Designed miniproteins, single chains, continued (5). Designs and how they scored, part 29

Each design is a single chain, and the fold is of that chain. pLDDT is the mean over its residues in the fold that is shown.

## One batch from the design tools (miniprotein)

Design m16987
Fold by ESMFold2-Fast:
Structure m16987 (fold): chain A 100 residues (1-100)
Amino acid sequence: MKEELLKELEELLELGLEAARKLGDAQTARRIEELSKEIKELVEKLEDEKVLKRLLQAVRNTIETVKELIAQGRYEAALTYLLHSLEELKKAVEKELEKQ
């Protein structure tokens, strides 16, 4: 479960970097890399398999939405949605770690 979540987070990072490159937005690319690194470090501390499964489903749903927006040529919408989703994911992981 944890390894699958980390792999999906890597795919989400690659999609974000692609969208940022299409827009020439180096600042947002850096922000996505920093958030992804922080989230991965927090995820490695998670012990609850039910939490990991829920987060995995959330990340997969985000990947599907971002891929669809990219397929439509909506790179700004894809990047905005992805950045917001990463910020919400970080908050969710931090909240779950406080409960451990």
Scores: mean pLDDT 86

Design m16988
Fold by ESMFold2-Fast:
Structure m16988 (fold): chain A 78 residues (1-78)
Amino acid sequence: SLGSIHDSSQSSYDYAKQGNYDKAAQYSQSSYNLALQSGSPQSIVDYSQNSYNYAKNGNGDKAAYYSQLSSNLALQSS
């Protein structure tokens, strides 16, 4: 559901802000997979994927930025 996408994206954001990039990547990947499975707007899919890629590269600021975009858009769409 969009609520599950929001929760996963928010968790990714929180972990990225804490510098826990492994957990940030896990939750962004979860958000990405949920968005694909539910047929969510492509923007949510893209933001979750970008958040995952930046978290894997240790770029916490961009990981957090894209997680927040995914989280906010999922909230607006639910």
Scores: mean pLDDT 84

Design m16989
Fold by ESMFold2-Fast:
Structure m16989 (fold): chain A 75 residues (1-75)
Amino acid sequence: MKKEEELRQRELRAVEKTIDFTIERLKAGQLKIEDFKEVFEPLKTLLELYKQGKPDEEIRKEALEVARKYIEKNK
């Protein structure tokens, strides 16, 4: 793979860890859904899927897809 693709994979992995951490905190009741009003698109997608009762794997996959598109828009 090209070096740029490897860097993009590392960025997505960092976002994935942030998503997983956010899901864990929501499930533990340590974060309120209302605290995420007006946050960026990947976290909004995460919250919508979490409210729908989707499995963690689906939430992570969809939020990562939105994050990938967000990264593409910003560079």
Scores: mean pLDDT 66

Design m16990
Fold by ESMFold2-Fast:
Structure m16990 (fold): chain A 70 residues (1-70)
Amino acid sequence: SASTQKVVEKFLPTAKALVEQNPMITVDELREAIYKETGVRISKGVAQRILNEALAIYAKELNAKTAALI
């Protein structure tokens, strides 16, 4: 839904920073970190979507950095 997409977009910068610190971060660890930082409790489904988006961005940025070194 549109409301779910807005929640994903809101927490994506925080999730990206967390993934950069730990690319092996779990959905439950992401949910706890968002709650500690923002006071917002998100569902596991929304957290999984946020994590998938953050990991995709992280992988793309790593590939771009690796290509620049060749």
Scores: mean pLDDT 81

Design m16991
Fold by ESMFold2-Fast:
Structure m16991 (fold): chain A 92 residues (1-92)
Amino acid sequence: MEISISAAIDGEVWELLPAEEMSVEEAIERVRRLVEEGRATGKDMLVGVRARGEPKEQEELAEAMRKLAEELGDEVRVERVGDELLVTIRTA
C-alpha cells in the first residue's frame, strides 16, 4: 500500500515523508515515533497519513490508526476521499 506521512507542530511542517510502499505495521510505527518525538517538544502536533491501496488494506490501516490513537490518548479523524484514505491524529 502506498502511504505518505506528514507532521506539523503549531501549524508548521515538521516532517514530510513522501509516498512510498509500506505495510500497515510500518506506518503505525512511523506515526507512533512522530507523535512521541512531537510530544517531547511540548507543542501541539498534527500527524497526517494518506494511503492508496485496496479497500481492505485501507480498512485495516484505519482500524490500526484508531487503535493507536486510543492507546496514545489522542484524537483521530478518518476520511475516505475517492481512492484515498486520509487519517489525522492530533495530540492534546
Scores: mean pLDDT 80

Design m16992
Fold by ESMFold2-Fast:
Structure m16992 (fold): chain A 93 residues (1-93)
Amino acid sequence: SQEELRKAIKEAEELIKEAKEFLRKNSSKIPVDLLIKYQALLLGVSGDVYVAQNAIKNNAPQSVQEQKLADLQNSIEVLKERFEELKKLVEAA
């Protein structure tokens, strides 16, 4: 539903903000190659948010909105998993 898509967008935006703040505070503790990978991941999730917002704005067919919801939910889960792994790495340093 459009409501579920709006909720996923909000969750993704809050998670991106939290991840960016963590990277800002801990950049010196993160290997450069890993930092680049996390920045790329954040750009990807931000892109999924943008596409999802446009699906709502343009009143895209329900099937398109459902596909964007599935894509965004998958991106959120990947970002959560990667972010928890990164937190553990920084805590061990």
Scores: mean pLDDT 87

Design m16993
Fold by ESMFold2-Fast:
Structure m16993 (fold): chain A 66 residues (1-66)
Amino acid sequence: MKKVIVRQTDAADPAAEAERIKKELEEKGYKVINEVSATVGDTEYRAVVAEKGDEIVIHVVRAPAP
């Protein structure tokens, strides 16, 4: 059984925050399996997908308009 953990963070630079999240997940023994980016209107999104054993982490980073 896979356990899915979804997290969201707001950051002014979602690309830099996604790189930070990838490093933290890798340091905790997760394997980064996917990274997705999208811009919708004035909002930029990055999503990092990582797995460790039966766990999947999906961490979404959002840059809201000021």
Scores: mean pLDDT 80

Design m16994
Fold by ESMFold2-Fast:
Structure m16994 (fold): chain A 80 residues (1-80)
Amino acid sequence: SPEEALAEMRRRIDEVLEKTKKKINEAKSDEQIKKVFNEAGLELNRIAQEALERGLDPDEVRRLTIKALNEIFELYKKKK
């Protein structure tokens, strides 16, 4: 169902955010921080595509993806 797809997308985003936070905190160089940021972005894009394939509303997918990207960017800024 769309509700189940939405809940699963949110869960997967939360997993990416927690993993990314840990990796950024453990990073010892700007190069490592940039790599973690880029990897998180690619994983969020994959999650978004899979949510769309499950029939989730494109506007909702976009909203959740932008929110997650903003949270990752804030983690990136705090580490710098």
Scores: mean pLDDT 84

Design m16995
Fold by ESMFold2-Fast:
Structure m16995 (fold): chain A 74 residues (1-74)
Amino acid sequence: LDQQLRQVLEEAERLARELERENTPEGRELIERIRAAVERYRAGELSPVELTVELSQLVGEGRQVLRQARQQRS
């Protein structure tokens, strides 16, 4: 497995746990999108490079969702 892919998978897992703790509809949708991307990779629909790019984008979106959720509850 590509080292960059391993790193972004670990980041996505950490982010998913934080999104689960905030428990917003947007966070739940992002967790499902992360799982779907990993499933598509396992099914052979995505290359390691494609999965790395997709997960990096999802991690970026998740960080924005976390910021918005925390602003609303501050």
Scores: mean pLDDT 80

Design m16996
Fold by ESMFold2-Fast:
Structure m16996 (fold): chain A 79 residues (1-79)
Amino acid sequence: SAITEAALAEVQAIADAAAPALEANPDDTALKVEVLERAREVLRRGLERAKAAGDEESAALLEKGLRVAEEDIELARKE
């Protein structure tokens, strides 16, 4: 699905852009959480697009991605 592929590509681009900073300071929990929150927003917008388009398969995949992202944010804040 083009919608899911576009959302995942944007999430990867966010991760790639943040990688040098996270490698320089791997204990920067605030930066890690910020990156995860940006990824969550991309997935949320992708889900809105999928629902608007009637793309039920993309919507289901992006809903799962959002759940995982929310869990990752909670875990990162506990580290």
Scores: mean pLDDT 84

Design m16997
Fold by ESMFold2-Fast:
Structure m16997 (fold): chain A 74 residues (1-74)
Amino acid sequence: AAAAEAEAAKERLREWLRTEQGLDDQTVDEILEGLDALGLKSAAEIEEARRTIERVLAHARAASAEVAAARAAA
């Protein structure tokens, strides 16, 4: 069923965010809540969102490193 496939995709996303991306449980929960708020209901939509999240996290990490370096230098 589509709902079961979507739940499986969310569980895969949760594990990927926690294990591969190294995010804490609170941040992972907030991301999953954000996907629900955006109305992403299918496994395909969740998988597309995962690709977008990967890009966003890469950019956020680069920005955070720059801010941390600037703060340490001050």
Scores: mean pLDDT 76

Design m16998
Fold by ESMFold2-Fast:
Structure m16998 (fold): chain A 88 residues (1-88)
Amino acid sequence: MEEKTREALARFEARRPLTVEDLAAIYAFGEMGRVDEALALPDVTPEEKYRRVVEIARESPEDALRAGHGFYKASKEYLERKEREAAA
């Protein structure tokens, strides 16, 4: 899962067009409890969040893209923190 999110974040940072799957991968590590509650995703794995968000994003790609911008920062900070801890 983390590899998919890293690839999606790299595409987002490069300002390349994002797929529904890219948006879902960015959401997988976006720890915003209110959004997880709204999507009925409490206590699920990143892989489960990915699958569910792909389904939702196919119904409203424009809303998914807008939400993905918010999750981008959280997912990037999570991955950067994990890399820093692994390097230390």
Scores: mean pLDDT 59

Design m16999
Fold by ESMFold2-Fast:
Structure m16999 (fold): chain A 56 residues (1-56)
Amino acid sequence: SHGLAAVQGAAEKYGGLSRENVRRAAAGELSPAELAELGGISVKSASSLIRSARDA
C-alpha cells in the first residue's frame, strides 16, 4: 500500500487521529492502544493504520 496516502485518509476519516499521531505510532513512539485511545477507535483499527503507515 501507499502508507502516506493511507495515513492521510485515516486522519480525515477518524477525526481525532492526526497524521502526526499515526506517524509517531508508525515510528514506535505510540503503542496501538495509545493511538486507539487518541482516535476513539479499536486497537485492531489502530494496528491496521500503523501497519499501513509502515508500508515497506
Scores: mean pLDDT 68

Design m17000
Fold by ESMFold2-Fast:
Structure m17000 (fold): chain A 77 residues (1-77)
Amino acid sequence: MEEEVRKLLEKAKQALEDGNYEEAKSYFEDAVVLAGRIGNDELAAEAYELLSKVYEKMGNEKEARIYQREAERIRAR
């Protein structure tokens, strides 16, 4: 089900490009959950990194830092 995660990431990246930050956030959150369920740490870390970027663009520095740290924690596994 790795392909489903990649499709969510594609949709989220498109929404981010279009400036639709709420839609991008929703798709990246779904991608994080699904990547976690299938045990794919690489896709989970990518989704968290991109979710951090969405929060940064929304001006939410606190949430951006939290998700960046989570991505780093997963990559350190």
Scores: mean pLDDT 83

Design m17001
Fold by ESMFold2-Fast:
Structure m17001 (fold): chain A 64 residues (1-64)
Amino acid sequence: SHEEAVRRVENLLAALEAGNELARDVALHDLKISEEELDEILRLYREGRHEEAAEKYLAAVARA
């Protein structure tokens, strides 16, 4: 479901914020999310806007 996808992405964003290099490499090189988009997503996450950050990540993946 969308709700489950958002929850899974929120956990992934926590790992990215913690500096998980493998998760970062997957996002940038496999999923083709730009560094600017990823930085914006992580900024939203740091601001406590976790659902918005997760939805933006899912939208970026869908566009790649």
Scores: mean pLDDT 82

Design m17002
Fold by ESMFold2-Fast:
Structure m17002 (fold): chain A 65 residues (1-65)
Amino acid sequence: MPVSELSSLPEEVKEKLEAAGIKTVEDLTRYTPEDLRTVLGLPYDEETLLEMQRAALEEAGIPLS
């Protein structure tokens, strides 16, 4: 599922993910919240990024394991 189609993430986050080459939710699963904080360069804490990542995976129907 393309990250651009996610309604669970803010537009700013989706734009930053695509700019970093993270184009699909499957790509997003390869990153930890710590990695996402570095990649996005946005003032979100790791807890907020963890919740955003989980919301994106849930919306895309990707198993949480």
Scores: mean pLDDT 79

Design m17003
Fold by ESMFold2-Fast:
Formats: C-alpha cells, structure tokens, sequence
Structure m17003 (fold): chain A 84 residues (1-84)
C-alpha cells in the first residue's frame, strides 16, 4: 500500500467514526488500537482558546501525523510518510 492510499484509508475510517458520533480523539485511538508501535497524542489550547490536537503515530512502515480541532471535531491535516 502506498502512503497516499494509507492516508485516504485512515482519513475515511476516522471520518466514518465521527459520523457515528465518536469524538476525533476516540476515533484516532480506535483506528490505531493494536497497530501503533509508538503513539504521542497531545491536546493543547491555542492562543485563540481552541482545543487542538497533535498526534504522531508510528506504524511498522509508516509515520502518521494528525492535527485536529477538538472543539469542532474536525481533522485539519493528516500526513502519512514511509519510514526508511
């Protein structure tokens, strides 16, 4: 699977969980449960008072970086890169 194909698959799985009423934080946890070698998840408050999420997930062959707005429950960016 290419990084582009994996990115589209992950985004779709998270968005489908959000449509079912799952929070983005819980959707990320569910999608990567049992698959992540390392996971760093850091909610933070930005200068505008919005609750933001930074998540870095390391899979066997890929690194996934997610930035999300927890107040609006939306993905702002999702990047997948192959680990060499």
Amino acid sequence: MSAEELQKKIKKEIEELIKKGVSILDAIDEVFKGKAKRMSVGPYLDDDGRTMLSAVIELEDYKVTIYADLDSNKILSLEVEKIE
Scores: mean pLDDT 80

Design m17004
Fold by ESMFold2-Fast:
Structure m17004 (fold): chain A 94 residues (1-94)
Amino acid sequence: SARERREEDEKGFLERLPSITDPKLFFLEVKSLLTVHHSLSKEVVDAIIQRLEELADQFTVEQLEELKNIIEKRGDSSLQPLLEKLDEMIEKKR
C-alpha cells in the first residue's frame, strides 16, 4: 500500500540520516521523499527540520523555495511545520 511504501522509505531515510553529511545529498533525499509521498510522519518531519537548522548556511534561498513549492502543492497538514520552518529560513536569508 502507499502507507507501507511511505513507512519503508521513511525508515530507510532515518537510518541513513546520521551518515548524510553532504548538504546536497540531504537536499536530494528530502526532495525525493516530498515528491513521492503526499504526507510524512511527525518523526521524519522533525528530523528534516533539525537537519535543516544544522545545515541552514549551506542552503540557498532557491533550494529552500524549491522544497517550499513542493510542500505547498501537496497541501498536507503533516507538512505544515516544515513549511513554517522553510518560510522562517528564507526570511532570515533576505
Scores: mean pLDDT 83

Design m17005
Fold by ESMFold2-Fast:
Structure m17005 (fold): chain A 88 residues (1-88)
Amino acid sequence: MEKEKEIIKKALEYLSQAVEALHNGDLDAAKEYLRKAIELLSQVKTENAKKAIEYVRKALEALDRGDVETALKYLQKAIEYLQEALSE
């Protein structure tokens, strides 16, 4: 799981950058970071990673509607699942 943990850490970094972008009102930057996180997480075949991808996809759908508050809630859920994936 060494390579998978590194992928998850990079995805968490992108999710953190997306959250900061949303707090600054930069939806375009946020969406790019979320897409990068999905690309990385698609390489990890764990249940926590699959759940994180689902919540990131829901966040992207919320952002496409301009619903930043709902997107932030989904991103918090995605971050929680990825943190669980890193716990030994």
Scores: mean pLDDT 85

Design m17006
Fold by ESMFold2-Fast:
Structure m17006 (fold): chain A 81 residues (1-81)
Amino acid sequence: PLTPEQKRAALERALESLRKALAWAKENNMPQEIIDGIEEARRYVEELLRRLDAGEEVTMEELRELERRLQEIAEQIHKAQ
């Protein structure tokens, strides 16, 4: 299993990637549904980071859900050209 430090590092990397994706999507006038999806994933990561900072557990299921959302966003961006 991942340590809390490894989970934090993964979430921080995801947050950085999502912020870059959001800036790119807005600059390139991507459909609002894609922008909204990125924003929702960003809020999800921020909530998980908040819980880790509070000493709460973030589960592997929650990290797998994040990975699924990130893959879905990447696919939507790719298909939108």
Scores: mean pLDDT 85

Design m17007
Fold by ESMFold2-Fast:
Structure m17007 (fold): chain A 79 residues (1-79)
Amino acid sequence: MVEEALRALEEAARLAVEYMEKLAAEGKATAEEVEAARAHAERLLAWAKETLPKLSDEEVEEILRKLLEETEALRKALA
């Protein structure tokens, strides 16, 4: 469960950065905004690696569900 939640978070973070890179390529975002998104993703992943193993299976399952919903939304935005 924790490993699956971490993988989902890594995928969501990757897609979020990819979305910002797409906006920058279209002239709708700055390089600084892309770097801010990347830095935020790195901080979030570091937090999750330390925090998720300390949570109950039920809490991790809820986080995974939300991450899968977010990932689906980002994939649609990138299509």
Scores: mean pLDDT 80

Design m17008
Fold by ESMFold2-Fast:
Structure m17008 (fold): chain A 67 residues (1-67)
Amino acid sequence: SAAQEAAARALLAQLLAAVRQLRAGGVPDAEILAVLDTVLAQRAREHALSPAMVEAIRAAVEAEIAA
């Protein structure tokens, strides 16, 4: 739905900003991924995001951490 797509887009932007902030603070990549995976799982449940949306967000977060 449009509401789920909007929620997924907002969540992606929030998680990418969180990666940058945590890396700037010296948090290890593995810890960043663990924390953000927990947030993604919780928000996906709250907004009933599809598995495809969750996979796309996770891939983008992992790519940002690897950059």
Scores: mean pLDDT 85

Design m17009
Fold by ESMFold2-Fast:
Structure m17009 (fold): chain A 61 residues (1-61)
Amino acid sequence: MLTPEQRRALAERLIAEVEARTDDEFAIAFVRHEARELVADPNATEEQLRRAVEAILELGR
């Protein structure tokens, strides 16, 4: 299980992946919001965070 600090670092990496794929400030803000909510969840896993980001990337195409 990831520590809160490790989950935050993972969320930042996933957000960077989204920022590399889009210049839409609203899409980026949405991803940041969702990532923060998932990082705050003590039951959130790395796989769940990555899946959430992938779903957002699919919507932001």
Scores: mean pLDDT 69

Design m17010
Fold by ESMFold2-Fast:
Structure m17010 (fold): chain A 117 residues (1-117)
Amino acid sequence: KKAIIKTQDDKAIQDLKDNVDKIVETSKKYGIDITEEQAKEAIATLSEVSSKHPGFLTNFLLYLEMEAGSRGLKPPYPIDLIHESLKRVAKTYGINESTVEKLLPSLLYLLDLRNGI
C-alpha cells in the first residue's frame, strides 16, 4: 500500500545517503567507474523518481527478481540484466534513458544490500 511503499523508499534513500562511498565501490564491482559526485547525483535522482512514482523501486526489484528467477540466475546478477530490467520498468513510468543511467549506481548498491552482498 502507498504508505508502506513510501516508508520503504524513504529508508532506502537514507541508507544511500549514509553510504556514498559504498555506492562508488559497488558500481566499480559491476564494472562502472563513478565519482562521489555521480553517486550523490544517483541518490538525488532516485529520491526524485521515488517521490514522483512511489511504486517504481518496488516494481523494479520485483521485475528483476522475476526475470533472474526465470533464467535460473542468483545474485549478484549480471549488469546487463539489471540495466535491461531497469530500462523496461522505467519505460512503464515514462522515465527517459538519461535518468535510467543516473539511477543505476544507487540501484546497484540497494540490490547488493537487499541480497546480503
Scores: mean pLDDT 82

Design m17011
Fold by ESMFold2-Fast:
Structure m17011 (fold): chain A 90 residues (1-90)
Amino acid sequence: AEEAKKAAAAQYYVLQLEKIRESLDDEELRKKIEEYQERVKNPTEEEVRKGLEAAIDLAAKAGDEESLRQLAELAEALGYLELAERALAL
């Protein structure tokens, strides 16, 4: 039971990291998040949060307001209200 729950949780966090990647309109920014996903073999909630923070920082540096808006909506949907507010403030 515990092993199955851990596997399901890891798969859920993999899907959330994929949604973060898909929220970026810039191909180079998407590739950077994809590289992050490849390094994280067993993602946890903390890695989803770090992935969101990294994507927000990359979009902000690129001046990509559309990706920032999409990332803010995703962060709010996932319950990371502080990250959603940060994305909208940038």
Scores: mean pLDDT 73

Design m17012
Fold by ESMFold2-Fast:
Structure m17012 (fold): chain A 65 residues (1-65)
Amino acid sequence: EEEIAKLHKKLAEAIRAGRAEEAIAALEKLKELGGVDEAVLLDVIHLAKEYGLDEVLEKAEELLK
C-alpha cells in the first residue's frame, strides 16, 4: 500500500517533468504490485495527453486492456 502510493506520486511527478522513461518504469512497477486499476490508467492517460507524453499515453492505453 505505502509502496504503491509512493509509486503513484513518482509517476505523476515524472509525467509533469516530461520524463517519459521514468513514468513508464513507475507504471510497470505499479502493475507488478497490483496498484494499477481503470481509474489510475484513465488519470495517467489524461495527464499524459495534457503534457504531450505520447510514449506514456500508449503504455497506459495498452495496460487498460
Scores: mean pLDDT 80

Design m17013
Fold by ESMFold2-Fast:
Structure m17013 (fold): chain A 86 residues (1-86)
Amino acid sequence: SEKKKLLEELKEAVKRLYDALDKNDQSALNQSLGDIVNLLKQLGISDEEIQKVVESVDPSKYKSVKEALKAVADKLLELAKKQVGE
């Protein structure tokens, strides 16, 4: 289905985000973040829902800002999986 294809694209975008963070590639990081937001919106997730996930992550509880950002991406992917239901 279309939703399943978008979810697979979102998984790949999250993987690219992880790679960009591990390589300290700011350009790739910005592109991956843009891809993730656009795919979430195509899956019917609102800016308000995205913002709530971002605000739910306390960076002080992680080893680094990069680990906190990875946690945000993982939570957004989990939200998308629940939205798709498949």
Scores: mean pLDDT 87

Design m17014
Fold by ESMFold2-Fast:
Structure m17014 (fold): chain A 92 residues (1-92)
Amino acid sequence: SHMEEKAREYAEKALEALRAGNVEEAAEYLVEAYAYYTGWEDWPREEQEKRVAEELEKVLGLKGESPRETIVKFMELLHQQMQAAEAAEAAA
């Protein structure tokens, strides 16, 4: 569906932003992707960020000082893991 296509498109943009080191941009694209995936696309941004942050807390135990900081923290951790994986392949 169009909504599923949009969710996938934004998820791909989030990964591209992460590979470029643009963690805050990646966080924004992740929120957008999740909003389309869950049907929250018409919700205020702050409510979308709150819902994504609540999910990250429940699944991964990640807490920031705000919903946005929680999402950015997750993206920073994911970026570090991606960089470590890339470095390991380069060393092999």
Scores: mean pLDDT 83

Design m17015
Fold by ESMFold2-Fast:
Structure m17015 (fold): chain A 76 residues (1-76)
Amino acid sequence: MDAETRWALEKLDSLPEEVRKKILEGAEKIAKKYGIDFDTALLALVQVYEAHGDVDKAIETADKLIKLAVEDVKAR
């Protein structure tokens, strides 16, 4: 497991249950929506949450970032 993925999991364990549940559900939905690894979606969402402190805004921002990354790869 990458150092980034380990960091994200350790951070997730330190969060309140409600926030942790929303992050896990958001990461799963994003991963399924864009056909990417759950670990990749989880890492992105945890990083965005740490930057902004708002879980709903973090989910929205992570969704947009992953969409742009996936569309860029498909165009190549």
Scores: mean pLDDT 78

Design m17016
Fold by ESMFold2-Fast:
Structure m17016 (fold): chain A 83 residues (1-83)
Amino acid sequence: SDQEKQRELVLLGASAGVIEIHAYIIVKVTKDPELKRLYEEIRELVERLEESIANKDLETARQLLEEIRRLHEELTRKYRELE
């Protein structure tokens, strides 16, 4: 239904926002250039995800969140290696 689709789009957007905030905090604390690059890639994908939500393109939004999660996992792995 349109209501279920809209609810999922909102949750996808919220998930991406939390990831972006977490990545931002890591970059601000570490000041590492590679982590900053990964954060900038996450930000670009979040902007594309927001556009997909505006267009009600659920499949594209799901694919973008999967890529955001992949980059976030790479960022958190590299962050752990700096400790």
Scores: mean pLDDT 89

Design m17017
Fold by ESMFold2-Fast:
Structure m17017 (fold): chain A 64 residues (1-64)
Amino acid sequence: SEIDRLKQQVQETLQRVRDLSDRLEEALADPTTSREEIDRLLEEVQRAGREWVRLQRELEKLEE
């Protein structure tokens, strides 16, 4: 169902946020990591977080 697909996408996006946050933590701990790599990871975390919120709102609308 559409609701089941959205629930899957919400879980996949949340997992992506967690994975990217872990990579950012590792990058920040590594003195050889470039500023550009850190900025890229920060943008990816923020983008994934926004997508997760958007999908969660869409799921809530479908359950109304």
Scores: mean pLDDT 85

Design m17018
Fold by ESMFold2-Fast:
Structure m17018 (fold): chain A 66 residues (1-66)
Amino acid sequence: MKKELYERLVKAAKLLTDPANAGKTVEEIAKEVGFKSKDEFEKAFREHFGITPEQARALALARHAA
């Protein structure tokens, strides 16, 4: 994976897993980190982390609630 794409995905993962950003949609986070569309972001995220952005958020928020 290219360094710039990896850095964008890591930033997105941090935003997705931060409870302060729970009100932001996955599409908003995708655009904030420089992706053209939610679909492009979800594909790249899944290819790198093995899970969808929605799954990553759900797991992180559940951990903070527990």
Scores: mean pLDDT 76

Design m17019
Fold by ESMFold2-Fast:
Formats: C-alpha cells, structure tokens, sequence
Structure m17019 (fold): chain A 71 residues (1-71)
C-alpha cells in the first residue's frame, strides 16, 4: 500500500543569505508502517520544481519537506 502526503498548511519560506528554505508541512494518508523515505515534489513560483527525500520513522503521521534553493 502506497502512503501519500497532502499539504497541511501554507509553505513557510525562510531566507538565509543566498539560500531560500521552503518548508512544506505534510499530513500522511496513514501512519508509516516502517522507517522509509518519501519523495516529495515542491513547486515554488518562479523556480523549477524540486524533488526532496523526506525520511519517515515508523508510526509517523506527519512530516515536513524542506527544499533549499538559491535566492
């Protein structure tokens, strides 16, 4: 069974010098049955889509995807 992630709130955008961090809170469709990695594609206006790997611990029901982009 495939776990899916749904955005659970607005993305948070943080700037640190020449780097922009985009944090996307995610709600999982079910609790993770085991430790695994979820591939999440983040779409940011004016930037190319970025796929990030989000590690999930067994029993996780939520996660945060983080993309680091040049400013």
Amino acid sequence: TTITATPDGAPVILREGDTVAVLVPLKLSAAAPEDQVLDVTIEVPGKAPVTVRVPLAAGATSAVAVALLPA
Scores: mean pLDDT 75

Design m17020
Fold by ESMFold2-Fast:
Parts: structure tokens; sequence; C-alpha cells
Structure m17020 (fold): chain A 61 residues (1-61)
């Protein structure tokens, strides 16, 4: 479940979907699948941060 959500989020970010909308959608999906809000928020934030950091670090540094 967590791995599926992480992969969905990463793919959608690569497709250029709005990150705020993705955060809301993925949070709702995680809650519907039985995750707590805290777990969902952490997973989504970590995945988004990882993606952004990877792109920024490689391109800028």
Amino acid sequence: MKEELKEELKKALEEGRDSIQLYLEMTQKALERGMSFEEADKLIAETMLEYIKEKAEEEVK
C-alpha cells in the first residue's frame, strides 16, 4: 500500500500534475486505505521532498 501510493505520487509528479492537488488526492487515498493522517502526510511529504530534492540537487549542484 505505502509503496503503491509512493509510486503513484512520483509518477504523477513526473507527469507534471499540480503538486498541491496531488497532495490532497494522495492524502485522501491513503486515509481511505486505512492509513492515519500523520502517516499519510509523512509519506506524501517525504516522496515529494525526495523528488524535488533529487531534481534540484542534480540540476543546480
Scores: mean pLDDT 75

Design m17021
Fold by ESMFold2-Fast:
Structure m17021 (fold): chain A 91 residues (1-91)
Amino acid sequence: MKIELEAYKDGKLIFKTTIEAEDIDTAIGLALMAIWVGKKEGADEFKITLSGDPADSQKAADQLVQAAKLEGWEATKEVVDGKVQVTIKRP
């Protein structure tokens, strides 16, 4: 699957990364690491686009949303043009 992650601070893009992995758990793990790096760099918002198999993308998105909410961050999920977009925001 493919995950495109953009980290923002005060509406400004601070970094963008692309993750490509065949294994869903590997893709999720790398995305969580990128979110951790973004939080360390002061990011207050992440925009994450997941593409590939729809079922895998949905499952990965749900895990990213759950992980963010467990840390007290707001997270939402939507489907746009066959891709899953996750938005994670600092409370």
Scores: mean pLDDT 87

Design m17022
Fold by ESMFold2-Fast:
Parts: sequence; C-alpha cells; structure tokens
Structure m17022 (fold): chain A 100 residues (1-100)
Amino acid sequence: EEKRVAEAEATLRDAIAAGYDVAVLSNRPGEPAPSDETRERILELARKAAEEHGLTVVIGLGDGNAGQDAAGRVMDRYRELRAAGKPLPKILVDEAAAPP
C-alpha cells in the first residue's frame, strides 16, 4: 500500500502547487479500503496540507461508495455556494471518485 500513500501525496502536492482550495482523496471503484496504517499515513498528509497550506482535504477512503459520497458532498457544497452568490472554491476531485 506504499503506492496509495505516494498517490495521495502526489495529489496533495499537485493541488497545492496549482492553487486549489479543496482536494478529494478517495478509493478507486472496486478497490478495498486501505489498511489502518496506510489510512493513518494518508490522514497525516492531509492534516499537514490543511495546516501548512490552507487546503481543505475531503477523505473518501473506505468501503463501497466512500469516494463517490465524498465527491458528492463537496459538489453539493459548491452548488449551495453558487446558489447563494458566495465565492466558489477551486476543487480537485481524484479520478478514483468519478463514476465508471
């Protein structure tokens, strides 16, 4: 699961470098939930990105539709902000959260 940590780190780095406000980290469709150790490492990377760079990180790591559910929540918030005439965040959604 070293690859999952490396992919999360790369996604966070790209989001920060490109000036995104929100990043969604998720499991690929059909991929099992990460081990507790791998999940903890990814959560620590997300925490550092939030604290050091002001990035909002949404975690969709788990069984079933966790990634799609996380992306859905972010998009619902985006629609609320748009409807209210509020500033819209720049959002990076991991390809893993996209429907097939």
Scores: mean pLDDT 70

